# Designs tried in a protein design run: designed miniproteins, single chains, continued (4). Part 79

Each design is a single chain, and the fold is of that chain. pLDDT is the mean over its residues in the fold that is shown.

## One batch from the design tools (miniprotein)

Design m14751
Fold by ESMFold2-Fast:
Structure m14751 (fold): chain A 89 residues (1-89)
Amino acid sequence: MEEKQKALEEFEKLGRDIGREAADRYGLTPEEREQVEKAGSALGKAAYARLFGDDSVEAVIDAPSSPRAREALGEMAQRIIDLVEALKA
């Protein structure tokens, strides 16, 4: 029980932190930054679900219309995927 909750919180935080780094690198507006950080948290939860087989985890992400915010989101998603693959190996 405690391990599951801790892992979920760690993955959410990791995703949010990666999103924040990407937003800072791309110089996003406050609104775009918040969207990318929220997407990061959601992708972190999805990564947890994939590693622990929890299909009940769902995430809704609003796609930003800004090309810059989409690039930041793409970089963030790739980093999270790479980390999940490293943890599975």
Scores: mean pLDDT 74

Design m14752
Fold by ESMFold2-Fast:
Order: C-alpha cells, then structure tokens, then sequence
Structure m14752 (fold): chain A 64 residues (1-64)
C-alpha cells in the first residue's frame, strides 16, 4: 500500500546514502531500519526489517 511504498523509498534513500558514503552493508541496513521506524513507528519489527532488506538490496544494485 501507500505506507509500504513510502517506507521503502525512505529506507532506499537511507541505504543508498550510507553505501555512497562508503559505509558497510550492516550500517546501511541499520540506517534503513531507522528511516522506516522514524517515518512509521507503528510498523512491526519484522515488517520494518523486511522493507529495509529489500531497500538495501535495491541500493546495492543501483551502485553497480
């Protein structure tokens, strides 16, 4: 839905920024989770982590 799309874009932006700055995949993942949490604190841990993992993989593909 709209919230999932917005959460994904926020996570993608955070992960992409972290990777572009030379940070590790783990740091990029943590920044993506934080972005989702800040935007939608009502989302479950599992949902936020799922969105963050998809965002990290997408960001890695964009930097190839």
Amino acid sequence: GMRERMAFLAALNAAYKALKEGKSDETAYREAVKAVRQLFPELSDEEAERIARKALETAKKMLK
Scores: mean pLDDT 86

Design m14753
Fold by ESMFold2-Fast:
Structure m14753 (fold): chain A 70 residues (1-70)
Amino acid sequence: SHEESARRVLERADELASEGTVEGQKVGYNALRFAARSFRRDPSSRSLYEELQRHAEQLRQQYQQLQSSQ
């Protein structure tokens, strides 16, 4: 199901982000963005697309902050 696919991608991104590294967060961000593209083409999956995009944006902000930390 779309929900199951989205859940697996979110779990994978969380695992990568839990490493606490810029690289892990970037990989998680890219994984979420790549998966979101699959949902973009299906109107019934719009909410899943938006959810994956929100999580990707959160990871982007996190690794940018981490890169900029003094």
Scores: mean pLDDT 76

Design m14754
Fold by ESMFold2-Fast:
Structure m14754 (fold): chain A 63 residues (1-63)
Amino acid sequence: MELREKAKELAEQSVKAYMAGNFEEGDRLREEAKKAGREAGVSDEELEKYVQKVLQDLLQKGA
């Protein structure tokens, strides 16, 4: 699997963990997403924008 796709999946899992109230797991997954993103040439800023988009999409559909 492409490292870029791995970073996106970890970022999405992080957002879902935060929404479930599992903040410790969310923080861990977010850090892993940043690491995978850096290896794939994705900036922390670009990854953060993706996280914000995932959060917004989930909030619109789930609450």
Scores: mean pLDDT 76

Design m14755
Fold by ESMFold2-Fast:
Structure m14755 (fold): chain A 57 residues (1-57)
Amino acid sequence: SAAISRAELEVRFEMSRELQQKLRGKSVEDGVNLMKEAEEELKKRIEEVRAQLEAEA
């Protein structure tokens, strides 16, 4: 649905901005670890949002 697609994009956009802020002043090694964490969290948040919206729809 359009609502799920929009919510997914919003989550991706917000997490991209959060990651950008977290990466400031970090080493390359720390940055790689933060990016891995962000990827796992992104998948989890998207799944949660999809489940919630589909249950309510």
Scores: mean pLDDT 78

Design m14756
Fold by ESMFold2-Fast:
Structure m14756 (fold): chain A 105 residues (1-105)
Amino acid sequence: GPELEKLILEAEIEIGLALISLGVAELILDRADPRPLLERALELLERALDYLVKGGVLSDDQRQRITDSLRRARERLRRGDLRGALEHLREAVRLLDEAINRVKG
């Protein structure tokens, strides 16, 4: 219904903004500090997850896998492993995209 479509659109917007932040972070990874961009991507992907949870579109397995990827990204950021954080954030994007594509069918 219209409310579900709105929640999916909000999740897609957050994912799109996260992808821009991740793309810039990857470009500057060896040239400048990408940490603020990776932290922004993490926050945006956590919002996307929240919208999909509210929409009821995630299986328990999908929710757990996305949550675990975001948790691993946060841990890598805390340890200064910026490449590891980028990898886990990109995995979270992949899992979120798979969940949305399944619903859009």
Scores: mean pLDDT 91

Design m14757
Fold by ESMFold2-Fast:
Structure m14757 (fold): chain A 65 residues (1-65)
Amino acid sequence: SLMDLLDQASLHLQLGVRYFEQGKLEEAQRHFDKAIQLFEEAGMPAAAKRVRELRDRRLEEQRER
């Protein structure tokens, strides 16, 4: 259902943030990418865009160091 997609997207977004905070960048990226996919499947392109922007900002902070 749509709600199941949104719950899964939210879970993967939260896991992406947590893995990023732990320095597990590969795991963080996989979870952000899954959240983006699930928001797109749910028909929420604005939400998917926000997750892409968050992912890109977080990963860019690591590349600048």
Scores: mean pLDDT 84

Design m14758
Fold by ESMFold2-Fast:
Structure m14758 (fold): chain A 99 residues (1-99)
Amino acid sequence: EKLEELLEEAERLLEEAEKALEAGDLDAALAALREALEKLREAYKLATPEDLPRLRELAERLLELARKLLKAATTRHQLLEAIALILEAIGLLIEIELE
């Protein structure tokens, strides 16, 4: 129950981030990606091995969007936050692979 809700919220937030990036609203994209990462971290704590492929797919999508944010970044704050999101997403993907 809780796991499915977290995964659905993460997916919605990733869609919001993608739309924000397309609109040039980098701060909105950053906020949505950060919240999506938090949802994925909570989902990981509840995940069974059968849930890991879905988690990996969403984490890879977050990483892709964070890389786009990095390329589009116009402020130091946006640049540093995009780098932090990339590193944290890679860390989550490594944890998923080690399970």
Scores: mean pLDDT 87

Design m14759
Fold by ESMFold2-Fast:
Structure m14759 (fold): chain A 105 residues (1-105)
Amino acid sequence: MTPLERLFEKAKAEIDAVPENASKEEFIELFKYLFTQIALAARFDLLNNPKFSEKEIYDFLERMNEVYLKAVKEIEQAETMEERKEIAHKAIDELKSIYDEVLKK
């Protein structure tokens, strides 16, 4: 398991650990923090791989940012903590899918 794969798993665990009585604002701030950690780790990993051009890394980060922006909007619209956690999990899964796709070739 790569350091970034561990980070995806940790992000999901941290999302699951959020108390039901936590505010929407606290949940959004945690999600932003987790996304930032994932994005920085992914950028660092790709920048240290000579196989990837700056343009490919930029395009990858833009794709991840689009997933993030959509997820934040959906979390803001969600009425329950359970729905917010489901949205966050789906976003993390999609980020992992994008990362796996880029690494495959």
Scores: mean pLDDT 82

Design m14760
Fold by ESMFold2-Fast:
Structure m14760 (fold): chain A 92 residues (1-92)
Amino acid sequence: SKYEKLLKELPNLSPEEARKVADEVRAQLSPEIQAAVDSFLRAIEEMLKKGEIDRDSAIAYVLLLEKFLIDKYPEEAELIRTLGRAIAIALS
């Protein structure tokens, strides 16, 4: 699938390229998941900006959100996983 290819390519992308992939995948999610992701990422961005959290912790939180959303919305699991992995690389 196109998402299997994206997942394999993600580790080879720059943070800027990974962010672009994250934006494209986010646009394909249901509105409820988009809202949850947007709220969470805004919180993580503010915490990073204030120095309240390091990048490794931010990545760990993104992966925890990925697992939570996949468990709650298994029908969108491939999109959620691809988004989470893209965001993790963008934060690296």
Scores: mean pLDDT 84

Design m14761
Fold by ESMFold2-Fast:
Structure m14761 (fold): chain A 69 residues (1-69)
Amino acid sequence: TTQQQIQEEHRRAMLELFLLMADTTDRLLAARQAGASDEELDRIVEEGREQAKRVLQELDARIAAIEAA
């Protein structure tokens, strides 16, 4: 059903966000260990934030497509 498809998309988006959070954390730890500047660390955080924004935008687009079908 449409409701089940929407719930599945929400579940996938949540998983993507958790994996993105883990990846961003790993990148921050690696950069810190390598002696990265605060500016470089801020850039990694910014990239993670922008990727999270894209995940949510893709979720909205997929839900809209399901509702239009």
Scores: mean pLDDT 87

Design m14762
Fold by ESMFold2-Fast:
Structure m14762 (fold): chain A 91 residues (1-91)
Amino acid sequence: MLDEEFEKGMKEAEEELRKIARELGLDEEKVLEGARLHGRALKAKAEGRYDEAAAALEEYARVAVELAPNEEDAEAVRASLAAQAAALRAA
């Protein structure tokens, strides 16, 4: 079966992120790329593939860092997502 719940969640997340990107003047393509990577992490986690979910979060962190308005925010996002990935590997 196609994962309809995952596809619906991804579409809703993309719609929210498009609105936020437009309001903040962010690169919409990068925001959507981040949403896709985050969605891959959520799907892997739902399927019990925690190492793959962690790896997807690490890739998401790279895109999120590029979207950060300054280096301080970029470092905070990187650290936060690295901690989340480590927690997934510990699960």
Scores: mean pLDDT 76

Design m14763
Fold by ESMFold2-Fast:
Structure m14763 (fold): chain A 92 residues (1-92)
Amino acid sequence: MEEEMVELLKKAVEAALEGKLEEAREYAEKYLRLLAEKQGLSEEEYEARLKGAYETLEKLANLPEEEKEKIKKKLKEEEEKLKELREELERE
């Protein structure tokens, strides 16, 4: 559900920070497709968001290494917190 969308977005950003633009774009496309279906976006709106996402991913791939490391640390921290919360909720 919403968690899948967050995971796809995180994978897109992480791949871009690693310079894996093809993988990053693939994850971004999957994320935006789910978003479009959920929110009923028009084809024009979907395409505009997809172009914006691709530009953002390219900018992330070209950031200085120091900034990339800061973003990676933040993404990892959020992922660990979400995993812990999910396990607590599913236990009982």
Scores: mean pLDDT 74

Design m14764
Fold by ESMFold2-Fast:
Structure m14764 (fold): chain A 89 residues (1-89)
Amino acid sequence: TEAKLQELENLAKELEEAIRNGEDEEKIKELKDKAVEVLREIPTVSPEEIRLFEATLEAAMNRTAETMLRLARELGLPQETIDAYERAL
């Protein structure tokens, strides 16, 4: 339904912000898993589409975390911040 699609969009934004803010790896994985669970609740989505969505989220998550990690290192940010981004990968 439209409500489930809105929930999925909100979870995707929350996941991106969690990575950007350097939240721990466990929290990022929990947000990802919740987004996949919402997708499973949409009746028109096949198991194969769910797998492709999970793979796409993982790739996007890794790309965002890698970019943030690179910027943190280049700008000489505190080691705690660098460690947080490394955990997100």
Scores: mean pLDDT 67

Design m14765
Fold by ESMFold2-Fast:
Structure m14765 (fold): chain A 103 residues (1-103)
Amino acid sequence: MEELLEKLAELTLEYLKKGDKVLALLYSVAGQLLSRKKDTESIEELVKLLEEKKEEPPEKVVEDFIKKAIELGLIDEKEAEILRGFVKLTLGEDPEKVRKELE
């Protein structure tokens, strides 16, 4: 678990340095979920998905990540909408617009 948390932190920083804010956010979220759920096997499946889909459009990677995280019981529909909001904020969308969409 600790080694996987460290790997996720390193991947988050790597993608931030490359300017891939969406992949960086998704690796960061995977690390947060691992810390909360302690489910190493499910988080390894999310990491595998991100590794396999890293060349796909960001919007597709986000939706595939959310779908898998819900399937694995790591997040619910409300948490999925919050994550979509964070993706929009990460891409520079107005915080007030994102807040209204979550109401």
Scores: mean pLDDT 79

Design m14766
Fold by ESMFold2-Fast:
Structure m14766 (fold): chain A 83 residues (1-83)
Amino acid sequence: EEEKWIKEAIELLKNATPEELKVFQKGMNASALEALGELTEKFKNKRQLDLYQLGRFARAYPKSPLGKAIIEEAKKLGLEVKE
């Protein structure tokens, strides 16, 4: 269950384009108010929305097993993420 979610999150980040990784980074950096505004905007597809939400999860729960795995993979991909 948890291991499956970690594998899926890592795979999503590894297979993301540079533009898709920017959507993840935007999710990581958004304040609560900014996130509400951005969630009223339609993303081009579900994959971009999923990447944004993945960033939001890592921001909210950076010390969870899934959050740690997301942050570690993002750092390996050259993204700046705050733990």
Scores: mean pLDDT 76

Design m14767
Fold by ESMFold2-Fast:
Structure m14767 (fold): chain A 76 residues (1-76)
Amino acid sequence: SDEAIRARLAALLEALRSADDEVVERALVQLHILIHDHPAAVRADPAVRAALEALTGHPSPAIRRAARLLLEQIDA
Protein backbone atom coordinates (compact mmCIF):
# COMPACT_ATOMS: atom_id res chain seq x y z
CA SER A 1 0.00 0.00 0.00
CA ASP A 2 1.09 3.63 -0.49
CA GLU A 3 0.89 4.13 3.30
CA ALA A 4 3.30 1.24 3.94
CA ILE A 5 5.72 2.57 1.29
CA ARG A 6 5.63 6.08 2.86
CA ALA A 7 6.25 4.60 6.34
CA ARG A 8 9.22 2.62 4.98
CA LEU A 9 10.61 5.76 3.28
CA ALA A 10 10.27 7.74 6.54
CA ALA A 11 12.15 5.01 8.47
CA LEU A 12 14.92 4.90 5.83
CA LEU A 13 15.28 8.71 5.87
CA GLU A 14 15.75 8.55 9.66
CA ALA A 15 18.39 5.80 9.23
CA LEU A 16 20.27 7.94 6.65
CA ARG A 17 20.80 10.56 9.42
CA SER A 18 22.49 7.99 11.72
CA ALA A 19 26.02 8.59 13.08
CA ASP A 20 26.69 4.87 12.43
CA ASP A 21 28.10 4.35 8.91
CA GLU A 22 26.86 0.71 8.85
CA VAL A 23 23.27 1.89 9.53
CA VAL A 24 23.57 4.49 6.72
CA GLU A 25 25.04 1.93 4.27
CA ARG A 26 22.24 -0.58 5.05
CA ALA A 27 19.61 2.14 4.61
CA LEU A 28 21.10 3.08 1.20
CA VAL A 29 20.87 -0.59 0.08
CA GLN A 30 17.21 -0.71 1.19
CA LEU A 31 16.51 2.62 -0.56
CA HIS A 32 18.08 1.24 -3.79
CA ILE A 33 15.64 -1.72 -3.62
CA LEU A 34 12.70 0.62 -2.92
CA ILE A 35 13.62 2.87 -5.90
CA HIS A 36 13.64 -0.25 -8.13
CA ASP A 37 10.29 -1.58 -6.81
CA HIS A 38 8.42 1.74 -6.27
CA PRO A 39 10.16 4.48 -8.32
CA ALA A 40 7.10 6.79 -8.54
CA ALA A 41 6.58 6.84 -4.74
CA VAL A 42 10.27 7.61 -4.10
CA ARG A 43 10.37 10.37 -6.76
CA ALA A 44 7.26 11.98 -5.21
CA ASP A 45 9.08 12.57 -1.87
CA PRO A 46 11.43 15.63 -2.04
CA ALA A 47 13.02 14.58 1.30
CA VAL A 48 14.68 11.62 -0.51
CA ARG A 49 16.62 13.87 -2.93
CA ALA A 50 17.60 16.26 -0.09
CA ALA A 51 18.93 13.38 2.07
CA LEU A 52 20.91 11.84 -0.83
CA GLU A 53 22.39 15.24 -1.80
CA ALA A 54 23.57 15.72 1.81
CA LEU A 55 25.21 12.25 1.75
CA THR A 56 27.29 13.14 -1.36
CA GLY A 57 29.45 15.12 1.14
CA HIS A 58 29.70 12.27 3.70
CA PRO A 59 33.22 11.39 5.04
CA SER A 60 32.84 7.74 3.84
CA PRO A 61 33.74 7.24 0.12
CA ALA A 62 31.37 4.23 -0.06
CA ILE A 63 28.43 6.30 1.23
CA ARG A 64 29.24 9.18 -1.17
CA ARG A 65 29.34 6.77 -4.16
CA ALA A 66 26.07 5.06 -3.17
CA ALA A 67 24.30 8.43 -2.72
CA ARG A 68 25.44 9.64 -6.18
CA LEU A 69 24.32 6.35 -7.79
CA LEU A 70 20.85 6.61 -6.19
CA LEU A 71 20.48 10.24 -7.33
CA GLU A 72 21.19 9.09 -10.91
CA GLN A 73 18.55 6.32 -10.54
CA ILE A 74 15.90 8.80 -9.33
CA ASP A 75 16.63 11.08 -12.34
CA ALA A 76 16.49 8.17 -14.86
Scores: mean pLDDT 87

Design m14768
Fold by ESMFold2-Fast:
Structure m14768 (fold): chain A 101 residues (1-101)
Amino acid sequence: ADPRLVEEAQRLLDFLRSLLGMPLDEAVKAAVEKLKEVLPGAEITIKREKFGDYEVVTIEAKKGDRKVTVTLGFKDGKLVSAAVEVEENGQRAGAAASAEP
């Protein structure tokens, strides 16, 4: 992967780590606001999928040749995992973190 994209993914993940344990609505709002800051004017798409006590929210921000995808995992309404993927000109880099042992 492009080292620049790896660094961008790691910086975004460090921010998302600070959201671990937050309620779903607050975590999603914070992630969306961060994506608007990182990629101003991007088209933002949000998808939610629920599996019992687990919910996955996928947030995609796309602008030109650049795409940032944030995947947030929730258990009992609280953020327990976060993953980020940054894509530009066909190159990709990703990072992930979890609060659950």
Scores: mean pLDDT 83

Design m14769
Fold by ESMFold2-Fast:
Structure m14769 (fold): chain A 116 residues (1-116)
Amino acid sequence: MKDEVLKKLEEAAKTAEKLEPVVGEDARRVAELLKEAKEYLKKGDERKAAVKLTSAAIIAMSRVLEDPRGEPVLEAVLEAIRTFNDYSLAKYRAAGDDDKVQFAQNLIKTSRELSK
């Protein structure tokens, strides 16, 4: 459900904001990207939302994790990615777009492997 994705993006952004005093500028940048992803998703621009969410994940994995106290930021971003992928799959199934369903299903499998 779209509202669940928006909620997870907001929760992830709040987690990053809370850890800015500990992790610094990279946590702030993750929060900004997650807020941008939420706004694009609200406007129905799922492609731009996915780009912003992916950028947040890259910063979380590469920079935020230089401090172990930043680990909750990565966990929150990965949960937002999982929820976004589940939403996209449900939407493509409802539209009858079998090619996009298969693509989204493969992305969900990949994101679950990365979350382990």
Scores: mean pLDDT 77

Design m14770
Fold by ESMFold2-Fast:
Structure m14770 (fold): chain A 81 residues (1-81)
Amino acid sequence: MLSKEELNELGEEANKKFYETASKESQEIVVKAYYEAQKAKSIEELKEIFEKAIKEAKELKDEATVKLLELMLEHYIKVFE
């Protein structure tokens, strides 16, 4: 499937689209998930952090933020190896 390099590039593209369209609330969800992910000690903690953030983004009906969070999770799982 996608390499870690390809996932990172897609994350950058999704991040650009996110910053063009995201509300302040969506930005806060992503920033919070990003900092919590840096403190995660296991892949399971990463999944819990991003699952919670994705749920919050879905409640805001912000599909661009959901896609960015999904790509970030896949990227962090590969980097955490």
Scores: mean pLDDT 74

Design m14771
Fold by ESMFold2-Fast:
Structure m14771 (fold): chain A 58 residues (1-58)
Amino acid sequence: MLTPEEARRRLERIVEEARKHPHPVVIDMGIRDARELYPLDPEGAERTIAELEALKAQ
């Protein structure tokens, strides 16, 4: 079972990966993965999704 701390670290890695490779497919995959982590870290997931959507808008 993932801990909230592990979920937060995964969300941080999702953002980092999307910033390194700001490709629409990578961003969309990151949003999907962040949504799956929502039950463990709702605030972190919302922040991650918002950052990824902002990257996609560029």
Scores: mean pLDDT 81

Design m14772
Fold by ESMFold2-Fast:
Structure m14772 (fold): chain A 82 residues (1-82)
Amino acid sequence: SERIRLAEELREEMKKLMEKENVPEEEKKLAEELAETVIELVRRYEAGEITEEELLAEADALLEEGERVEKILEEVAKKRLE
């Protein structure tokens, strides 16, 4: 699956970026869990287990969770500014 491959490549790049920026383990775990959820959702869609409408609805929920993770990462970055 090209979509799953792209998602896994994006996850690997994010992991490298988080390592370079010394992101705390707790925030890394949240980002990894979000990435795994996205990959699993794509797998279910490609397997025909969910419809395109269901995929979009789940994607909207994941975007909200992604915004929450982004806010946590921004707060961590702000605390690290000396």
Scores: mean pLDDT 69

Design m14773
Fold by ESMFold2-Fast:
Structure m14773 (fold): chain A 79 residues (1-79)
Amino acid sequence: MEQQRTAVEAALLLVRSLVDPGDEATRARADALLATLSPDLAARVRAIAQEEYALMSPLSKEERLALLAEAEAAYDALL
């Protein structure tokens, strides 16, 4: 149960760090959360984050950050 919440937070932070690679604090936080997950779950989170980032490739950095903000707000509202 706790690992599922951590996995969602890690995935969102990892996608954000891929969109904004200059945000070292976000990347460090994502990596720290991934380290608390089981190796199998961490690998799935990394794969999902890469797939989501790849799907955003036609969008500008500003559009990607806006979509991430909407996703973060939606998950916060559901928790």
Scores: mean pLDDT 76

Design m14774
Fold by ESMFold2-Fast:
Structure m14774 (fold): chain A 116 residues (1-116)
Amino acid sequence: MKEKEENLKKLEEHVKKIEDDIATLQRISAEAQRLEAEVDKLPVEEAYRRANELITEVNQARIDLKKHGEEAIKLAEKVSPELAEKVRQLYEEGMKIADEALLAVSRALGAVRRRA
């Protein structure tokens, strides 16, 4: 019981990290979409700087999501199959959001590159 309670606490911390990673990826998607829409209003140098920042952020957030997701699944499997399935579903949704964020950043970078 005590070990299961400690694993539950660690799982809750990792689930929160996954939720924070998802929120970060959603913010990156929104910022990339704004950059694509506003690219002609920005100096070329600033547009490139913002695009490079978004590339760095999306890559890091995707790495963080994968690490937190894999750790959370392993912890959930030690607690119950039902919790493991719920965590896998959260991670799969997070990966879908990560792919959407990467696409948004790629589109913004394409728009910036077309200005030079």
Scores: mean pLDDT 88

Design m14775
Fold by ESMFold2-Fast:
Structure m14775 (fold): chain A 65 residues (1-65)
Amino acid sequence: VSSEVAARLLAISLTFDKESETEVKIEGDTITVTVSNPSAESEADLKAAEALAKKAGLKFKLIKK
């Protein structure tokens, strides 16, 4: 539902937002994360975000630029 989806989006956004410039959006049951200027540190954080998304029951898609 919308409230649960919003909460999951916020949690995932906060997981890596402070370390890298990222964009997060939800498309159905898929969370798409786009990283504009990735670093080794941000990549490790994004893996943690992927685990969080799966735990929330969502698919995780990572796009690196």
Scores: mean pLDDT 63

Design m14776
Fold by ESMFold2-Fast:
Structure m14776 (fold): chain A 97 residues (1-97)
Amino acid sequence: MEEAEKAREEALRHLEEAESAVQNGDIDTAIEHVRRAVEAASRLDELGDLEGAKEIYQRALDVAHRVAEASTDLDKQIEAAVVEIYAAVLLTTLENK
């Protein structure tokens, strides 16, 4: 589906931007982009692209973990950890379908 392709492209772009933001120490930007990638992956699940959604959730989980490790602010560490847990729950839910 064209919609699934656009959602995948959007998710991958957000993951790339999140990874760059982590490397530059921009934790707030990294958290925001990981959240948007997870939202796009959720759209992929809704559209029936389960394999695409799994791949994005797995990458989002990894990036969120790196954001949490790089964060020196407790509130930001918590925000990153929440996104990490959310991605892990969604990934597990897809694997059990």
Scores: mean pLDDT 83

Design m14777
Fold by ESMFold2-Fast:
Structure m14777 (fold): chain A 80 residues (1-80)
Amino acid sequence: SAAEAKQKAIAEELIAAAEAELRALEPELPPEELAALQAKLAEAKAAYDAGKYEEAAKLALDVLIELGVKRIELGVKKSL
């Protein structure tokens, strides 16, 4: 269906964006936070592989939001 194709495309883009952003921030993240984000991204990929594109997109978006917050926190910390 058109709705399924759209959800799949959104999930693919969000997963790719989350992978790229996680890779960029990997050297700056504490090991425990990195592990948690990697685990959540793995859950997003597992949902995608299961055909649960809406769930995959939501999980990948959560990773992107968390990484966005971490990027801001790192910027503030470096300014202090």
Scores: mean pLDDT 86

Design m14778
Fold by ESMFold2-Fast:
Structure m14778 (fold): chain A 74 residues (1-74)
Amino acid sequence: MSREEIEEELERLRREIEEAMRRVPSSKFDEFVALAAEFTRLAREARASEDPEEQERLLREMRRIVEEIKRLAE
């Protein structure tokens, strides 16, 4: 996966997190913050990685985190 493709996917996922954040109840906000921090860590690792297999694994994990954040917003 190219650097440009990674950045485009990260920007898409970040927008989904920002949309979900507005709907997360205050009682779950600490859990949201923890998930958002994990996403940020994985995004840094994906940007630093030169291995396409590792990049794909990191993107799958980030998508899982975004889905968990969306569940908090329900």
Scores: mean pLDDT 83

Design m14779
Fold by ESMFold2-Fast:
Structure m14779 (fold): chain A 81 residues (1-81)
Amino acid sequence: SEREKALEEARKLKSSIAYTVAQALLDGGATPEQAIESAKKMYELEKKDRMKAIQVAHQAINLLKQGDIEGAIKLIEEAAK
């Protein structure tokens, strides 16, 4: 499935933060494409600032628990700049 392909792509990044964010986005109802793009951004952020990546992952997961998929994606986009 496209979901399984997205999770495998995220797994290849070898980042628990990126994988966790991809899985949370998919569980929250994001598309596979949205999940993998956000996971890649989280991976790039982790390489630059690991502590910020952890903080952003927690904030994004909290938004997803509230049903705010678009807010979670925007948070990740802004943090990865």
Scores: mean pLDDT 89

Design m14780
Fold by ESMFold2-Fast:
Structure m14780 (fold): chain A 92 residues (1-92)
Amino acid sequence: SLLDEAIEKIEKATSREEVLEIVREYFRKLFDNPALVDALLAEFEGRYEELVKNTPLSEKEAFKRAAKGLLIEAEGIKSDPVVRAGWEAAVA
């Protein structure tokens, strides 16, 4: 339900700043690791920039796609202890 609520908020968002705040709040709810949250937010920015540069998506479509994809991936990181440990080691 937290994922579905966050995705609904992202779909209704009108700016990158709104999406960034939704994504930040969601990652903070998933992870008790500020360095991991910061790394995931940096990954969001990088994916957004790559989509704008390399695809015909509008900026709005690009940040919403980057955000939704990364939220789904973050659930996978949380549920897989090996993947999670890899991310935590990378930010240590």
Scores: mean pLDDT 81

Design m14781
Fold by ESMFold2-Fast:
Structure m14781 (fold): chain A 73 residues (1-73)
Amino acid sequence: VVLNELEARDFIQKTAQAAGKTFDPAAIDLLLQNTSLERGTLQARTLEVLSYAQDLGKTTVTKEHVEAVLKEQ
């Protein structure tokens, strides 16, 4: 299932909230620019970024966290 931009933004925010975290708007923008909006792919990338932020002890995912995850690919 391919999401539109509004559905993708809502999905990212709800996924982060379920993990006790939030995304900065710039982090969401960067993630959407560099990730397929196919639901499974977007979920996998969102969880990867959330896991990275968790390892750093952060509750807010920033653009820099998304950039770090994207650089590994």
Scores: mean pLDDT 81

Design m14782
Fold by ESMFold2-Fast:
Structure m14782 (fold): chain A 71 residues (1-71)
Amino acid sequence: SLKKSFDELRKKTLELAKEISPEYEEQVKARIKEADELFAEDSPSKQVAAALLIVGDYVEAELLLKKKREE
């Protein structure tokens, strides 16, 4: 289901953010809250927009973590 996929991606994004720094985790939590609010509006277009926001956050966190581990 879309909600299950959204919940899983949110969880993975937050796990990556925790590995980067507490400050970055706080920033990601704020962005996830915005995506949660969009997803909760029961509008297909807003739910897609929320999913895309979380995908963007996930990709950013993954790239930042890879860069940090290569240093």
Scores: mean pLDDT 81

Design m14783
Fold by ESMFold2-Fast:
Structure m14783 (fold): chain A 69 residues (1-69)
Amino acid sequence: SMADVQARFDSHARALLDLLEREMESMSPEESRRALENLRQWLADEAARLGVAIPADVEARLAALEARV
């Protein structure tokens, strides 16, 4: 179902954000910006491919991380 596809996407997106937040602790600002840009692009492309929405909490977390670099 579409709900199952959305739930899987949401779980994967949140897991990737959790991983990136941890990795950013050891990254330079330039590495962090590139990683955030890559994640934003992947989320947009994958959401479009699957026909799902990026959840508001994921978008808010990504924006907060971008504001810190």
Scores: mean pLDDT 91

Design m14784
Fold by ESMFold2-Fast:
Structure m14784 (fold): chain A 74 residues (1-74)
Amino acid sequence: SEAERLREEIERVRRELEAFVAAHPDADPSLVDAARRLIRAAEAYLERGDLEGAQNMLDAARALLRLMEARAAA
């Protein structure tokens, strides 16, 4: 189901974020906290059955993680 796919993607992005934080202890804590809040928001939308809201929060978390990865690579 779409809900099962979103749950799996949320957990994958959470694992990617935590792996990034472990590899980059100097990462901006405000951006890390923002990404964690977006992941929690995605879960909250999913629990409410708002699949579009969950996807939007997940996309935002993924975009923020990519931004942090790009900054760490520069």
Scores: mean pLDDT 90

